# Designed miniproteins, single chains, continued (2): the designs that were tried, part 63

Each design is a single chain, and the fold is of that chain. pLDDT is the mean over its residues in the fold that is shown.

## One batch from the design tools (miniprotein)

Design m6308
Fold by ESMFold2-Fast:
Structure m6308 (fold): chain A 86 residues (1-86)
Amino acid sequence: SVLAEVEALVRAALASTDPLEIIALVTRIGQLVQEAEDAGLLSPEAAGEMIRLVERALELVLGGAPLEQVRATLEELLARVREAAA
């Protein structure tokens, strides 16, 4: 499912120490969240929350924030994805 793919990508981003890999993974997560909303698999509220976390993770990585802050945002994103997939 799309949500299972999103969860796998969030876990891959959490396992990465490469900022460019994290950017690529988080960008793909945002695209899949939008596709899931468009397909009616996510409410607009759930999708909006996930997109805000995607945008925050990208802002943190692009701004050179510590990896710990990026990971905290990705862990929150993972929790939201798991809640929506349940």
Scores: mean pLDDT 89

Design m6309
Fold by ESMFold2-Fast:
Structure m6309 (fold): chain A 88 residues (1-88)
Amino acid sequence: AEEYYKKGLEYFEKGKYEEAIENYKKALEIKESDEIKANLAKAYAKAGKFVEAWEVYNSMKNKDPKTVEYILNLDIDEGLALIEEALK
C-alpha cells in the first residue's frame, strides 16, 4: 500500500496523472484510506476526469474541504476552457 502510494505521488509530481491514478488505485486495493482517496480524486481532476474525481471524493468517510476546493477550481477552469473552444 505505502509503496504504491509513494509511486503515485512521484508520478503526480512528474505530471503523469494516469500513472499516478493507477498507483493510487493499487494502494487502495491493499488499504482503504481517505488520504489516498483524496490524492486519487486530485489526480483524476488533473487528468480532466471530473466525474471519477467526484465519485472518489464522495466515497470518502471523512470529507476534506481542501480536496473539494482543488477539484472545483479545476472543474470550473476546464468548463470555461471548453466553452471558449466551442465558441471558435
Scores: mean pLDDT 76

Design m6310
Fold by ESMFold2-Fast:
Structure m6310 (fold): chain A 55 residues (1-55)
Amino acid sequence: MEEEALKELIEELLKNPNDTSLKIRKWAQLVEEFGTEKANKIMEEAGRAVIEKQK
């Protein structure tokens, strides 16, 4: 489910927000599950949520 993937991604990114390799691996997994367009949307939402939570 997209919402579950988004939640998991936010938690992982909060642990290491500057890990580019982690972001690439998670994006690739999302592309496999949901396709490129949805993977990009989930990545954008997760990044925005991480910024808001760290504010």
Scores: mean pLDDT 77

Design m6311
Fold by ESMFold2-Fast:
Structure m6311 (fold): chain A 63 residues (1-63)
Amino acid sequence: SEKAFKAAERALELAKKYNLPVLAESIEKALKEGDSRTAALLAYLVATMVGDEELKKEALEGL
């Protein structure tokens, strides 16, 4: 879903900012492959790790 990819794009920026390179690479792959479910799940994981409650909600809405 479009919401999943938007959440993943925000999560990618956060993963880069907080030096989470493995998660950043995984998000980029999910976005390139159009894997919306994996994109949303990875966005939720990053949001949980950095404490972004708004992004958690966006990621869940993308599932």
Scores: mean pLDDT 86

Design m6312
Fold by ESMFold2-Fast:
Structure m6312 (fold): chain A 68 residues (1-68)
Amino acid sequence: ISREAAKRAVLATIDLMGGEATLREIAERLNVSVGTVSRIVRELEKEGLVEREGRTVRLTEKGREWLA
């Protein structure tokens, strides 16, 4: 899977879950490891598309715009 497709899948999953999800919930939905999701989320956070609060990842306005 391409890097862009992986990022889109993670963002779309968070959006589907109401804009907020844990790494474990995202991993379960996408049928991938928590480590894989953690790596992708770190990249998305650096790009400002998500933000982290403890165990929880939240979709930003920029992330919603990127999905459109």
Scores: mean pLDDT 83

Design m6313
Fold by ESMFold2-Fast:
Structure m6313 (fold): chain A 75 residues (1-75)
Amino acid sequence: MSVEEIIEGLRKATEAALKVAELIEDKELAKKLKEELKELTEKAIEALRKGDWEAFLEYAEEAQKVADEIVELVR
């Protein structure tokens, strides 16, 4: 798996989570979570491109926690 394949996968996963966030009734909370997810995903991609696997894993874990919160809010 190449770095570019990992980046493409992250972007697709983030796009899917952002679409789920559209179902959140609290639009201000939805906006906040969408912005946090976007920021963490871009930081993870930047770390990965720099070869910083530790920073990449940390940002990816934080992004996953935000995505999980989005899913919990639409259950």
Scores: mean pLDDT 83

Design m6314
Fold by ESMFold2-Fast:
Structure m6314 (fold): chain A 80 residues (1-80)
Amino acid sequence: MEIEKLKEEKKKKTKEYILKESEYTVLAIKYSADALGSESEEEREKYRKLAEEYNREAQKYEEERKKAEEEAKKKIEEVK
């Protein structure tokens, strides 16, 4: 197996996870700001829950990125 192909696959997966992490992080920040700007308790709870959900998704993609990076590194090292 060509080392260059393994490096390209790593870059592609890492980019996908970074983009998803960034996307959910931005959404979490947006809804956190919406919660702070809310005048009603119901609206604050709604946006706070959305912010928590998107933060959880961002964390999930961060963890998947780390796993993908570690797995790709091992595969590259195994090629000699």
Scores: mean pLDDT 78

Design m6315
Fold by ESMFold2-Fast:
Structure m6315 (fold): chain A 82 residues (1-82)
Amino acid sequence: LPRAVIPAAIIVVLDERGPLSQSELAEILGVSQSTVSRYVRLLERAGMVSRDRRTGLVSLTEKGRAAAPGARRIVEGALAAL
């Protein structure tokens, strides 16, 4: 996946599969855990995701769920451009 769409891809995967660890997100997206960590921090700052500090699981906020249809369109458009 192009790096520009990784935040959108994280939202889509969390919407479809529920709460996931950063390691699971990295495996699903085929990117490094450091790449996932960077974009998860960005999405947390945007209020789109939250992390459970006890479990390490990343989940969508209400704002993230509202953004999921738009994120899916971004991912589909990027895949069509490949």
Scores: mean pLDDT 82

Design m6316
Fold by ESMFold2-Fast:
Structure m6316 (fold): chain A 68 residues (1-68)
Amino acid sequence: SPAEQQELFTQLTIQAANQIQDKADKEGLSDAEKVKILQQVIDTIKQGVKDGLSKEEIQKKAQKIIDK
């Protein structure tokens, strides 16, 4: 349902933001670099939810972007 898709999107976005912050703290990323990674990850999560991908598959795609 749209409500379930919105909940999944929210959960994955919060998780990704925390992972990006951890990466930034470890690697000394600028605010601009954090925003760039977050934007790419949000776009990937939106597309994955729209395409009906599982939570695990979306997490895997998001992690690949963060690990670049």
Scores: mean pLDDT 84

Design m6317
Fold by ESMFold2-Fast:
Structure m6317 (fold): chain A 92 residues (1-92)
Amino acid sequence: STVAEEGAKIAKEGVEKGGAEAEGEAEGTRVTITAKNANPGAAMGAMAGAVAGEYLGAKARVTASGDTVTVIVEAPSEEVAGRAAEAVGRGA
């Protein structure tokens, strides 16, 4: 597994611990985290995690549609992508 794949897994587990259903996937330096049944607090947490990811040098985008929140992290390396994904999971 890549560092980005491990980060996606940790992010999924963090979001699920917050009470949402989550999926995480990594492809190279991109990590996508999708949370379902997310309450407004989980969405705000994901946004805070995305901002933290940007401080690590990643670019993060958060979209919300109904009870679904999607976070896409793009980074200069798989290590930065993994760390940024972990920040998203901790925030949610």
Scores: mean pLDDT 72

Design m6318
Fold by ESMFold2-Fast:
Structure m6318 (fold): chain A 55 residues (1-55)
Amino acid sequence: SAEEHETLRLLLELAARDPEAYAAVLAEIQRLKAQGASPEEVHRRAHARLLELAA
């Protein structure tokens, strides 16, 4: 989806701009998966977090 493509783009931009924040987002994604979150929920939460970090 367009939102999933945007999430991936934002992750790649963050990796280049702020590797520490990128690592924190990846850790959050792994925690959500470990808690049984669906792929859709993981993508939604990652997108929201990336928008916060971009502001």
Scores: mean pLDDT 81

Design m6319
Fold by ESMFold2-Fast:
Structure m6319 (fold): chain A 66 residues (1-66)
Amino acid sequence: MEYRVTFVGDVRRGIGTVLRLMGEPGVEVSLVAPNVYRVVWTGDPAAAEALVAELRSRPDLRVERL
């Protein structure tokens, strides 16, 4: 699964989220523009859906499926 994650308003929290995602098995994270990251999930789909739901609940983030 592939997503675009945009961090708005809080760069410090955005960096923490990126570091957490980079630590996940089967996750690839790439910077594509300032505060815009491409996230590719090749591991467990259930774990991916749970984390994406968590990220979508945050008002400081925009999460789009690619």
Scores: mean pLDDT 73

Design m6320
Fold by ESMFold2-Fast:
Parts: structure tokens; C-alpha cells; sequence
Structure m6320 (fold): chain A 100 residues (1-100)
């Protein structure tokens, strides 16, 4: 499916919002895990940059930042590998379905 630039911008905005909620949940659930806290902090910094890129209409930079965020989320999920990670992902999926 080919999305317009405007549709791509809205979709990126929704994805970034969902990732921000996910990062907050990981930070709350794993507050005593230094590795999780560090990975979440890196994700939050990249989210800030990606949100700014979307605001400027720099969708290429936003996609590259989202790809890097995805890599860090993958690393985080591989590290924790538990039911709490699955519950967080389910919550984010439900939020995205309501907005799409």
C-alpha cells in the first residue's frame, strides 16, 4: 500500500506516540534494572529527535530514527523476554487500533 506524504506523517506521529507510551511503561516496570533504564533513556532521546524531524517534514530522517528506535526496542525485548513485555505490547497494539 502506498501512503501519501501526509498519511505517512500521521502514521509516524501515531507510531512515535505509541513508542513513547511503551518506553514509559518499561521505565515504570523495570525501575531497578540499570540496563532497561539506559535503553529506555536512549529510546526517549531518539523519540525526541524523531518527533522534531516529523514536525519539520523530514520524513527520511524520521524513518531512519524510527529504524534505530526499533533496533533498541528489539534489544530491550530480547533482554527481558517475559510476560510483562507481552502485556505492554498488547496495550500499545490496542491503542494503535483505536487511532487507526
Amino acid sequence: MKLSEEEQKELLKLILEAIRKLAKKFKELFKDDEKVQKLVEEIEELLKKAEEAVKKGDLETARKLLEEIGRLIGELLDYIKDEKALEILKEIEEELRKKL
Scores: mean pLDDT 77

Design m6321
Fold by ESMFold2-Fast:
Structure m6321 (fold): chain A 80 residues (1-80)
Amino acid sequence: SREEFLKELIEEIDRFRDELLSTLTDPDAQAQVQDMADFAKGEVEKLVNDPSVSREEVEATKERYLAAMKTHADGLKAAS
């Protein structure tokens, strides 16, 4: 179901967020990654609830957000 699919997507984003947060000690950096995760969850929820968007498109969008979060977190670590 769309509800089960959305739960799986949210759990994946939350797990990835927690992994990134565990590597960050700066509270401002943690807040930025948290905001990115919250934004990503909202965007995938919109796509899951759009009947014109395929599961493949939703999963591809999730992967792009996870990649963006990783890149941003790595940049924050390099700047420290």
Scores: mean pLDDT 87

Design m6323
Fold by ESMFold2-Fast:
Structure m6323 (fold): chain A 74 residues (1-74)
Amino acid sequence: KYEEALRLAEEALEALKAGDVERAKELLRKAFEIVPDTLAGALVFQALEQAEAGNVEEAKRLVEAAIELLRKEI
């Protein structure tokens, strides 16, 4: 469960770094569906909202924070 969310969040971060915002949004949405009621899930949801608003640098920071939290759960 947390391992899959971590993989999706890491792929979303790579997509954001590559400028592929649409792929990043898809991956963040999938990650949120796995961990919606967690602090990591809240950060993933905020990252999705920032990516949709065009705030890519803020989205990257939020995804990095979510990745750190997900690693602690595994």
Scores: mean pLDDT 83

Design m6324
Fold by ESMFold2-Fast:
Structure m6324 (fold): chain A 89 residues (1-89)
Amino acid sequence: SDEIQRLLQQARQALAEGNVAQALDSLIQAMELELEESDLSEEQRKRIQEIIEQMRQLKKQVEAGKISNDEAKERLYELITEFESILLQ
């Protein structure tokens, strides 16, 4: 949807600006909309919900200063890769 594409663009801009917490917020919103709008299998829905929860926990760690931006970016790229792999099934 146009809204999902907008949120993905906001996430990319936030990452370019070094704002990992804002990028995570936009990505979580995009993934939640994907769950609402897309014809996904039960297994795909479950796995995406697990990624959303992991991203929410990562956001809390970033906001609390418990993780570096570089480590947070690495974990975020891993979660995005997993999300993309789920959508290709």
Scores: mean pLDDT 83

Design m6325
Fold by ESMFold2-Fast:
Structure m6325 (fold): chain A 70 residues (1-70)
Amino acid sequence: MKTPEELYKEFLELLNEIAEIAEKKNDVEALKEAAELYKKGLEIYEKDPNNTKELEEMIKEAEKKKKELE
């Protein structure tokens, strides 16, 4: 089982990949959505860094967004 720190790192790596794809496509809307996901994930992690369930849900949202951009 991944730790909350590992889950948050995976989430950030996914957001970086989304931003990279969005920049290559000049998709300003996707960049804004990635920034919004980052803000939500940061707030979740800062309020309760042991909250694995909400972090896993944020990772799934990021994975879905990446697939939509690919």
Scores: mean pLDDT 80

Design m6326
Fold by ESMFold2-Fast:
Structure m6326 (fold): chain A 69 residues (1-69)
Amino acid sequence: GMEELLRLIGEILRIIGELFDLELEMKKLEESDLPEEEKKEKLEELKKKIEELKKEKEKLMEQLRNLEV
């Protein structure tokens, strides 16, 4: 019902917010004065986390589509 729809939307928005924060963190890291090796390591960690969150978002988006169809 509507309650479940709103719950899914809320979870999706939470993940979008987390993705935005991680993308911003990546930008700050790229603009930082940290050693290149340290930047690469931190960027790889952030990319992995972004990938995991994108996968979770896609799963929730699929659940949302199934409720509307």
Scores: mean pLDDT 82

Design m6327
Fold by ESMFold2-Fast:
Structure m6327 (fold): chain A 70 residues (1-70)
Amino acid sequence: SMQQAQQYFQQGQQYYQAGDYKKAADYYLQSAKLAPGTPLEVQSRGNAGRSALLYGGPTYAAKVGKQLLE
């Protein structure tokens, strides 16, 4: 649901602020999957990519990007 997508997005923000970029990327990815076709999906995709890049560089960002296309 959109409420669950919003909750995952908020948890992603909390992990990002704590410097846990791996968990941030995962929660943002889950938010994007639950909010297809919405502005929240766009924000979650961008934040997932940024978090993934900070955690594991371009290779990990590419992996997360692939999961966003499925």
Scores: mean pLDDT 86

Design m6328
Fold by ESMFold2-Fast:
Structure m6328 (fold): chain A 80 residues (1-80)
Amino acid sequence: HMSEEEIREKILKGIEIKARLEYPDNPMERFKKFNEMKQRLDELTEEEKQELISLAENYTISQVLDEVAARLEAKAAAAK
């Protein structure tokens, strides 16, 4: 059992995770993608909703931030 409100929260979390993974070093593009997808919540296909829910269930925000930090650190080290 999962309420419609819980499903919505998972979708929003999935959108945040997807945006952070796709744009680890571009906050402006991340913000645009999050807002665009949030505005289109009711237009998302069932496949898109399931993908976002899966991301929310398989990743904590802490794990996503650790992955982003590791990628940025590796990039910075390679650029020196």
Scores: mean pLDDT 75

Design m6329
Fold by ESMFold2-Fast:
Structure m6329 (fold): chain A 64 residues (1-64)
Amino acid sequence: SKKEIEEKVKKLIEESNKVLDETTKKIKELRAKGAPEEEIQKVLEEGTAKRKEILAEIEKVLKS
């Protein structure tokens, strides 16, 4: 069903946005604490990787 695909994609987009918000908050907290740049980069990389996985799920849903 086209409607079910649209609803699933919307949910995945919302999940991606939550990951972005969480990543942004963590980076702000780490900067406020004077954390090493390496730790900040790791958080950014983990958030980016998770968002890429969500994008891949969206692509699979759209192809099914």
Scores: mean pLDDT 86

Design m6330
Fold by ESMFold2-Fast:
Structure m6330 (fold): chain A 59 residues (1-59)
Amino acid sequence: GKELAEAEKQIAEIMKQYFEGKISPQDAVNKLEELIAKYKDLPLVVSIAKSYIDALRSQ
């Protein structure tokens, strides 16, 4: 639905800010965790956000 598209846009924006050096890896993780809490009823969003958190923590 619209919620999935908005969540995907928010994930993309967080990752863009991180790749542009505007936020720290920890700030990116924190923002993604907040997104997981907000979209907890959307398993695909939770899965995508967790994958990015794992990637950020493994660097």
Scores: mean pLDDT 84

Design m6331
Fold by ESMFold2-Fast:
Structure m6331 (fold): chain A 60 residues (1-60)
Amino acid sequence: SSEDLRRQIDLIEKNLEIAKKNKDGGLITVLNTQLDGLRDRALEQGDDETVARIDELREK
């Protein structure tokens, strides 16, 4: 569901903040791979807001 996707992305966003503060490139790569999977799911569900959110997180 879109709510489940949002909750997963909230957790990944928090973990990305920690990884960036720690300059943990390996963790950033893992989290970005997880975002790619969630993006594919959001696209399949027509959840354009979630796709846009993931793209913003990937750009930063």
Scores: mean pLDDT 85

Design m6332
Fold by ESMFold2-Fast:
Structure m6332 (fold): chain A 69 residues (1-69)
Amino acid sequence: EEEKIKLVKEADEGNLDALGKLSQYIADEVRARVGDGRTGEQSVARARLANELIKKYREGAKKKDEEEK
């Protein structure tokens, strides 16, 4: 969780290695939750989940920057 938030910050700063690791984590999580099938429904679900995960990690990074504790 915290590691993924750190990877989002580093990727946004232009760290290509962090971007690669973040993409791998998202791909693994999406496959674990939706599967790797090629139906239209599964493809839409994977894209939606990937966007949700990126958004959650970015929101988490923002909150941690604002919180002192």
Scores: mean pLDDT 73

Design m6333
Fold by ESMFold2-Fast:
Structure m6333 (fold): chain A 61 residues (1-61)
Amino acid sequence: MEGATAEQVVELAERAKELIARYPELEEELKRILQDVVDGKMSYEEALERMEELERRAREK
């Protein structure tokens, strides 16, 4: 994949697991982000930005 390597996908999955453990409410959205990256619909960089925004929002609330 031009947008994400297998190593980058693993890194995103690990980040998602940590976020889900801390903020279970984010599970559905994080799984969607991972699926979009695997399907080539979202870049690694975009996925990181979205995960960071979700984490920030969850911490703020």
Scores: mean pLDDT 79

Design m6334
Fold by ESMFold2-Fast:
Structure m6334 (fold): chain A 65 residues (1-65)
Amino acid sequence: SEEEKQELLERIKRIEDAMKKYNINSPEITEKIKQAREAVENGNLDEAKKLIDEAERLFIRELSR
């Protein structure tokens, strides 16, 4: 649904905003975010959610350094 797409895009934006706030530059996270956006655009919402979940886990890992 459009509502679900919007929710996923908001999750992506939160990760991007957090990365900027904490000055985190991870090519792996950036690539996952790019793939997640493409999945949302293509209507592959389940794939997008998995990619967002993975990006969030990687972000937490970077914060633990």
Scores: mean pLDDT 86

Design m6335
Fold by ESMFold2-Fast:
Structure m6335 (fold): chain A 77 residues (1-77)
Amino acid sequence: AEEAIQKLREGARAFVKGLEAYKAGNLDEAIKYFKEAIRKFEEALQLARDLGSPLVETAEIVLEAAKRMLEKVEKEK
């Protein structure tokens, strides 16, 4: 449970950095950070699934949000 929460926090930090880079017009940096967020959220989702944790739903929601932002930025580049 703690490890899944830690991965969610790491993903959230990467996601915020991606948003900051996107706002600054640094599309390559935004893509890099959103990919990192996706990776961390996928790790959190796997850990939550392995544990049968209620965190599965949270991990799925934030993973989808990160994937949508990556698609948006890649289309704008």
Scores: mean pLDDT 85

Design m6336
Fold by ESMFold2-Fast:
Parts: C-alpha cells; sequence; structure tokens
Structure m6336 (fold): chain A 70 residues (1-70)
C-alpha cells in the first residue's frame, strides 16, 4: 500500500542520516538500506502486519547504526 511504502521510506531516510552520522560510507549505507528493504519485503510476503514490519525494520536499523559505531 502507498501509505506503508511512505512510512517505510521515511524510516529508511532517517536511518541513512543516522548511518552517515555514525561514520558509514555511502556504499555501506546503500548496502544496509537495501538489506532493510529486502527484510521488509520478506516480512510482508510472510503476512506480517504493516505495524509489525515497521517495528522490525526500526529495530534492525538501530542494530546496524550500533554496529557502525562499534
Amino acid sequence: DAEFNKELEKLLEETRKKLREAGASDEEIDTYINQLRLLAKGLKDAGMSDEQILENIRISAEMMVREVKA
């Protein structure tokens, strides 16, 4: 749905900013964002609700930012 895609893109853009602030290269940022997109697609295909997908992507994004800082 268009609304889900809009919320997902907003979360991914916020994640891009956090990854840049953490010191990730543009190539690393693109890799992480593509992984999050594939995760969201997989969870949606598995029948997870939009709310649950967005929460899972948020948690995964926070872990990725933490990994870059470490």
Scores: mean pLDDT 87

Design m6337
Fold by ESMFold2-Fast:
Structure m6337 (fold): chain A 68 residues (1-68)
Amino acid sequence: SEQERLRERVRQLEETLRTVQRQIEQLRRQAEAETDPEKKKQLEELIDNLEDARREIERRIEELRRRI
């Protein structure tokens, strides 16, 4: 059914979201431990990119959940 397909897509996106959140947490810990300001900025840029990806996944989950 359409409802089952939507729930499965939400489940897959939630798994992707968990992976992205773990990556962000790991990079934040690395940035906090980093003593080189330039390397810290590079880590912060990677975190910003992943935060953008996280927000996009969250928007897609919200949209699909409204259809269930």
Scores: mean pLDDT 88

Design m6338
Fold by ESMFold2-Fast:
Structure m6338 (fold): chain A 56 residues (1-56)
Amino acid sequence: SEFEEYLAKGKEAFAAKDYKTALEYFKKALQAAPSDHPKLGEVVEGAIRAEELLKK
């Protein structure tokens, strides 16, 4: 699914410390997310953390 693909890419970018790319993919994952997806919290947390680290 698009949600799972974008979440995976966001997590990979975050692990590589590419927070700008990570944030872009996490935002795409949020747009593709079913409202009841169990990993929704993981995407929201990833987006927040990437944004905070990008502001450094």
Scores: mean pLDDT 81

Design m6339
Fold by ESMFold2-Fast:
Structure m6339 (fold): chain A 61 residues (1-61)
Amino acid sequence: SMEKKLLEEVEKLAKEGREEEAAEIIYKAVQDGKLELAREMAKIMVENGLSLEPALRLVVE
């Protein structure tokens, strides 16, 4: 599914330390109302030692 592909892409970006690019994908999911998908992607970032701060900046700016 598209959601599975997005989870795989976020995991790849997180493992590569590409925090800003992973944050953009999470932000897009939030804007599309896909909150459960966004939560799963956020969990992947945290499990790989990354901050959610870039994603939060996109919401408030």
Scores: mean pLDDT 79

Design m6340
Fold by ESMFold2-Fast:
Structure m6340 (fold): chain A 63 residues (1-63)
Amino acid sequence: SVIEDVEEELKRKGKKTLSVEELTAILQRYDPELATRIAGILLERGKKTVSLEEFQELLRELS
């Protein structure tokens, strides 16, 4: 799942957050429109990085 891929990338890099660009690259493999939408929301909110918890909340808002 997209959540699993995000979690795996965080573990691989030893990070607690991903950049908007890193998150968007993962999302594009699943849904390019969702990737663009989430990137736009994060940038509008002034976010440069996003945690797994924040990402899960965004997915809930958009479903």
Scores: mean pLDDT 82

Design m6341
Fold by ESMFold2-Fast:
Structure m6341 (fold): chain A 64 residues (1-64)
Amino acid sequence: MEKEIEEAKEETYRLASKVVDEETAREAAEYAAEAIRRGEASPAAAVTGAVLRAIGEEIDRELA
């Protein structure tokens, strides 16, 4: 389980960092890790959700 959390965290950071700044990408990675630890999402769902959340936050900043 620990290894899956760390892998999901790295994957989220890698994907998000292509679109958002490093700080936002790091926050997305922590969000994914926490969702997995709390049993709220599978690793794949946590990664996808965290990346989409980060992109949404970036879009909101650009629009307003």
Scores: mean pLDDT 79

Design m6342
Fold by ESMFold2-Fast:
Structure m6342 (fold): chain A 65 residues (1-65)
Amino acid sequence: SEMEEELEKLLAGLVVRGLISPEEAEEIARLFREGRIDEALEILRKYESQAPEIVGRIKEILEKS
């Protein structure tokens, strides 16, 4: 879906910035595909202070699902 593609691009941006690992990015994407939104959000919380705009956009995508 277009939302999944946007999510993957935003997660890749966090990996490129050195904020999350590729393994964490794949885990968040997997949880999103499984509808486990609360668990995906819990992983993202620790990065919110470092990348508030990107994390905020990811949260919006997760909450629209």
Scores: mean pLDDT 81

Design m6343
Fold by ESMFold2-Fast:
Structure m6343 (fold): chain A 57 residues (1-57)
Amino acid sequence: MKVEVTAVDHRGEEVTYTFPSQEAADAYLEWLRLALDPNASEEEILEAAERTVELLK
């Protein structure tokens, strides 16, 4: 199943993404949440990004 998510990225731009699964969409949203959190570490952001990329394959 394909899932569409419209989100504001870290640059403040509205972007609509199509994901191959709900799991991939959830991983992307978690990464975006961490990227927008000023208290999140670079390591947490990178780990969430890598998980999202893996699920998009």
Scores: mean pLDDT 73

Design m6344
Fold by ESMFold2-Fast:
Structure m6344 (fold): chain A 62 residues (1-62)
Amino acid sequence: EIVLRFPVERSTLSKLPEDKKIIVTGPSQQIHDANANLVSEMLLELGHSKEHADKVVGKVEL
């Protein structure tokens, strides 16, 4: 399960912050698959584009 605590920006995702992050834990395959849609939905609700959401998921997968 993922919790988005703060507004996510590309620059924030490019740098590993201590306080501002998306919480992702557990087995990568299950987390990535289950949480990919959740991350996209949360980012879209916050006003981010789907491309931004996909980049966030990509950063987690990396």
Scores: mean pLDDT 49

Design m6345
Fold by ESMFold2-Fast:
Structure m6345 (fold): chain A 75 residues (1-75)
Amino acid sequence: MERALELVLRAEELAREGAKAEAAGDYARAAELYRRAAELLEEAARLAPDPELREALLRAAERVRELAERAEAKA
């Protein structure tokens, strides 16, 4: 579980940096950071022992990918 938690924390950090880049008008960087965050959440989901937690992480990844797509459209 420690590895999955580390991936979630890193994903949160990348998503925050993505939001910061978006606020600065760097939409290309924001999209890249959001995509990386979603990938880490997907990896955490693969390591999750509980199906309910796995589903929650996959939904979080989907939400972050939507942020990436929105940022990419503005790039």
Scores: mean pLDDT 85

Design m6346
Fold by ESMFold2-Fast:
Structure m6346 (fold): chain A 60 residues (1-60)
Amino acid sequence: EEAERHLQAALDAVQKGDLATAREHIRRASELAMAEPDPEKRQRLLAGVDEAIAALRKAQ
């Protein structure tokens, strides 16, 4: 799914030290998560966004 692909790309970018690319993927994943009509799926995507943000903060 598109949001999950962006979350994975964000984590990969953090691992490679490309923080600008990671931030862009987190932004897109967050937008997609907020637009998700299924509340259970939306909650899982938002949890993934929180994890990616935490990884980005730790890497900066």
Scores: mean pLDDT 83

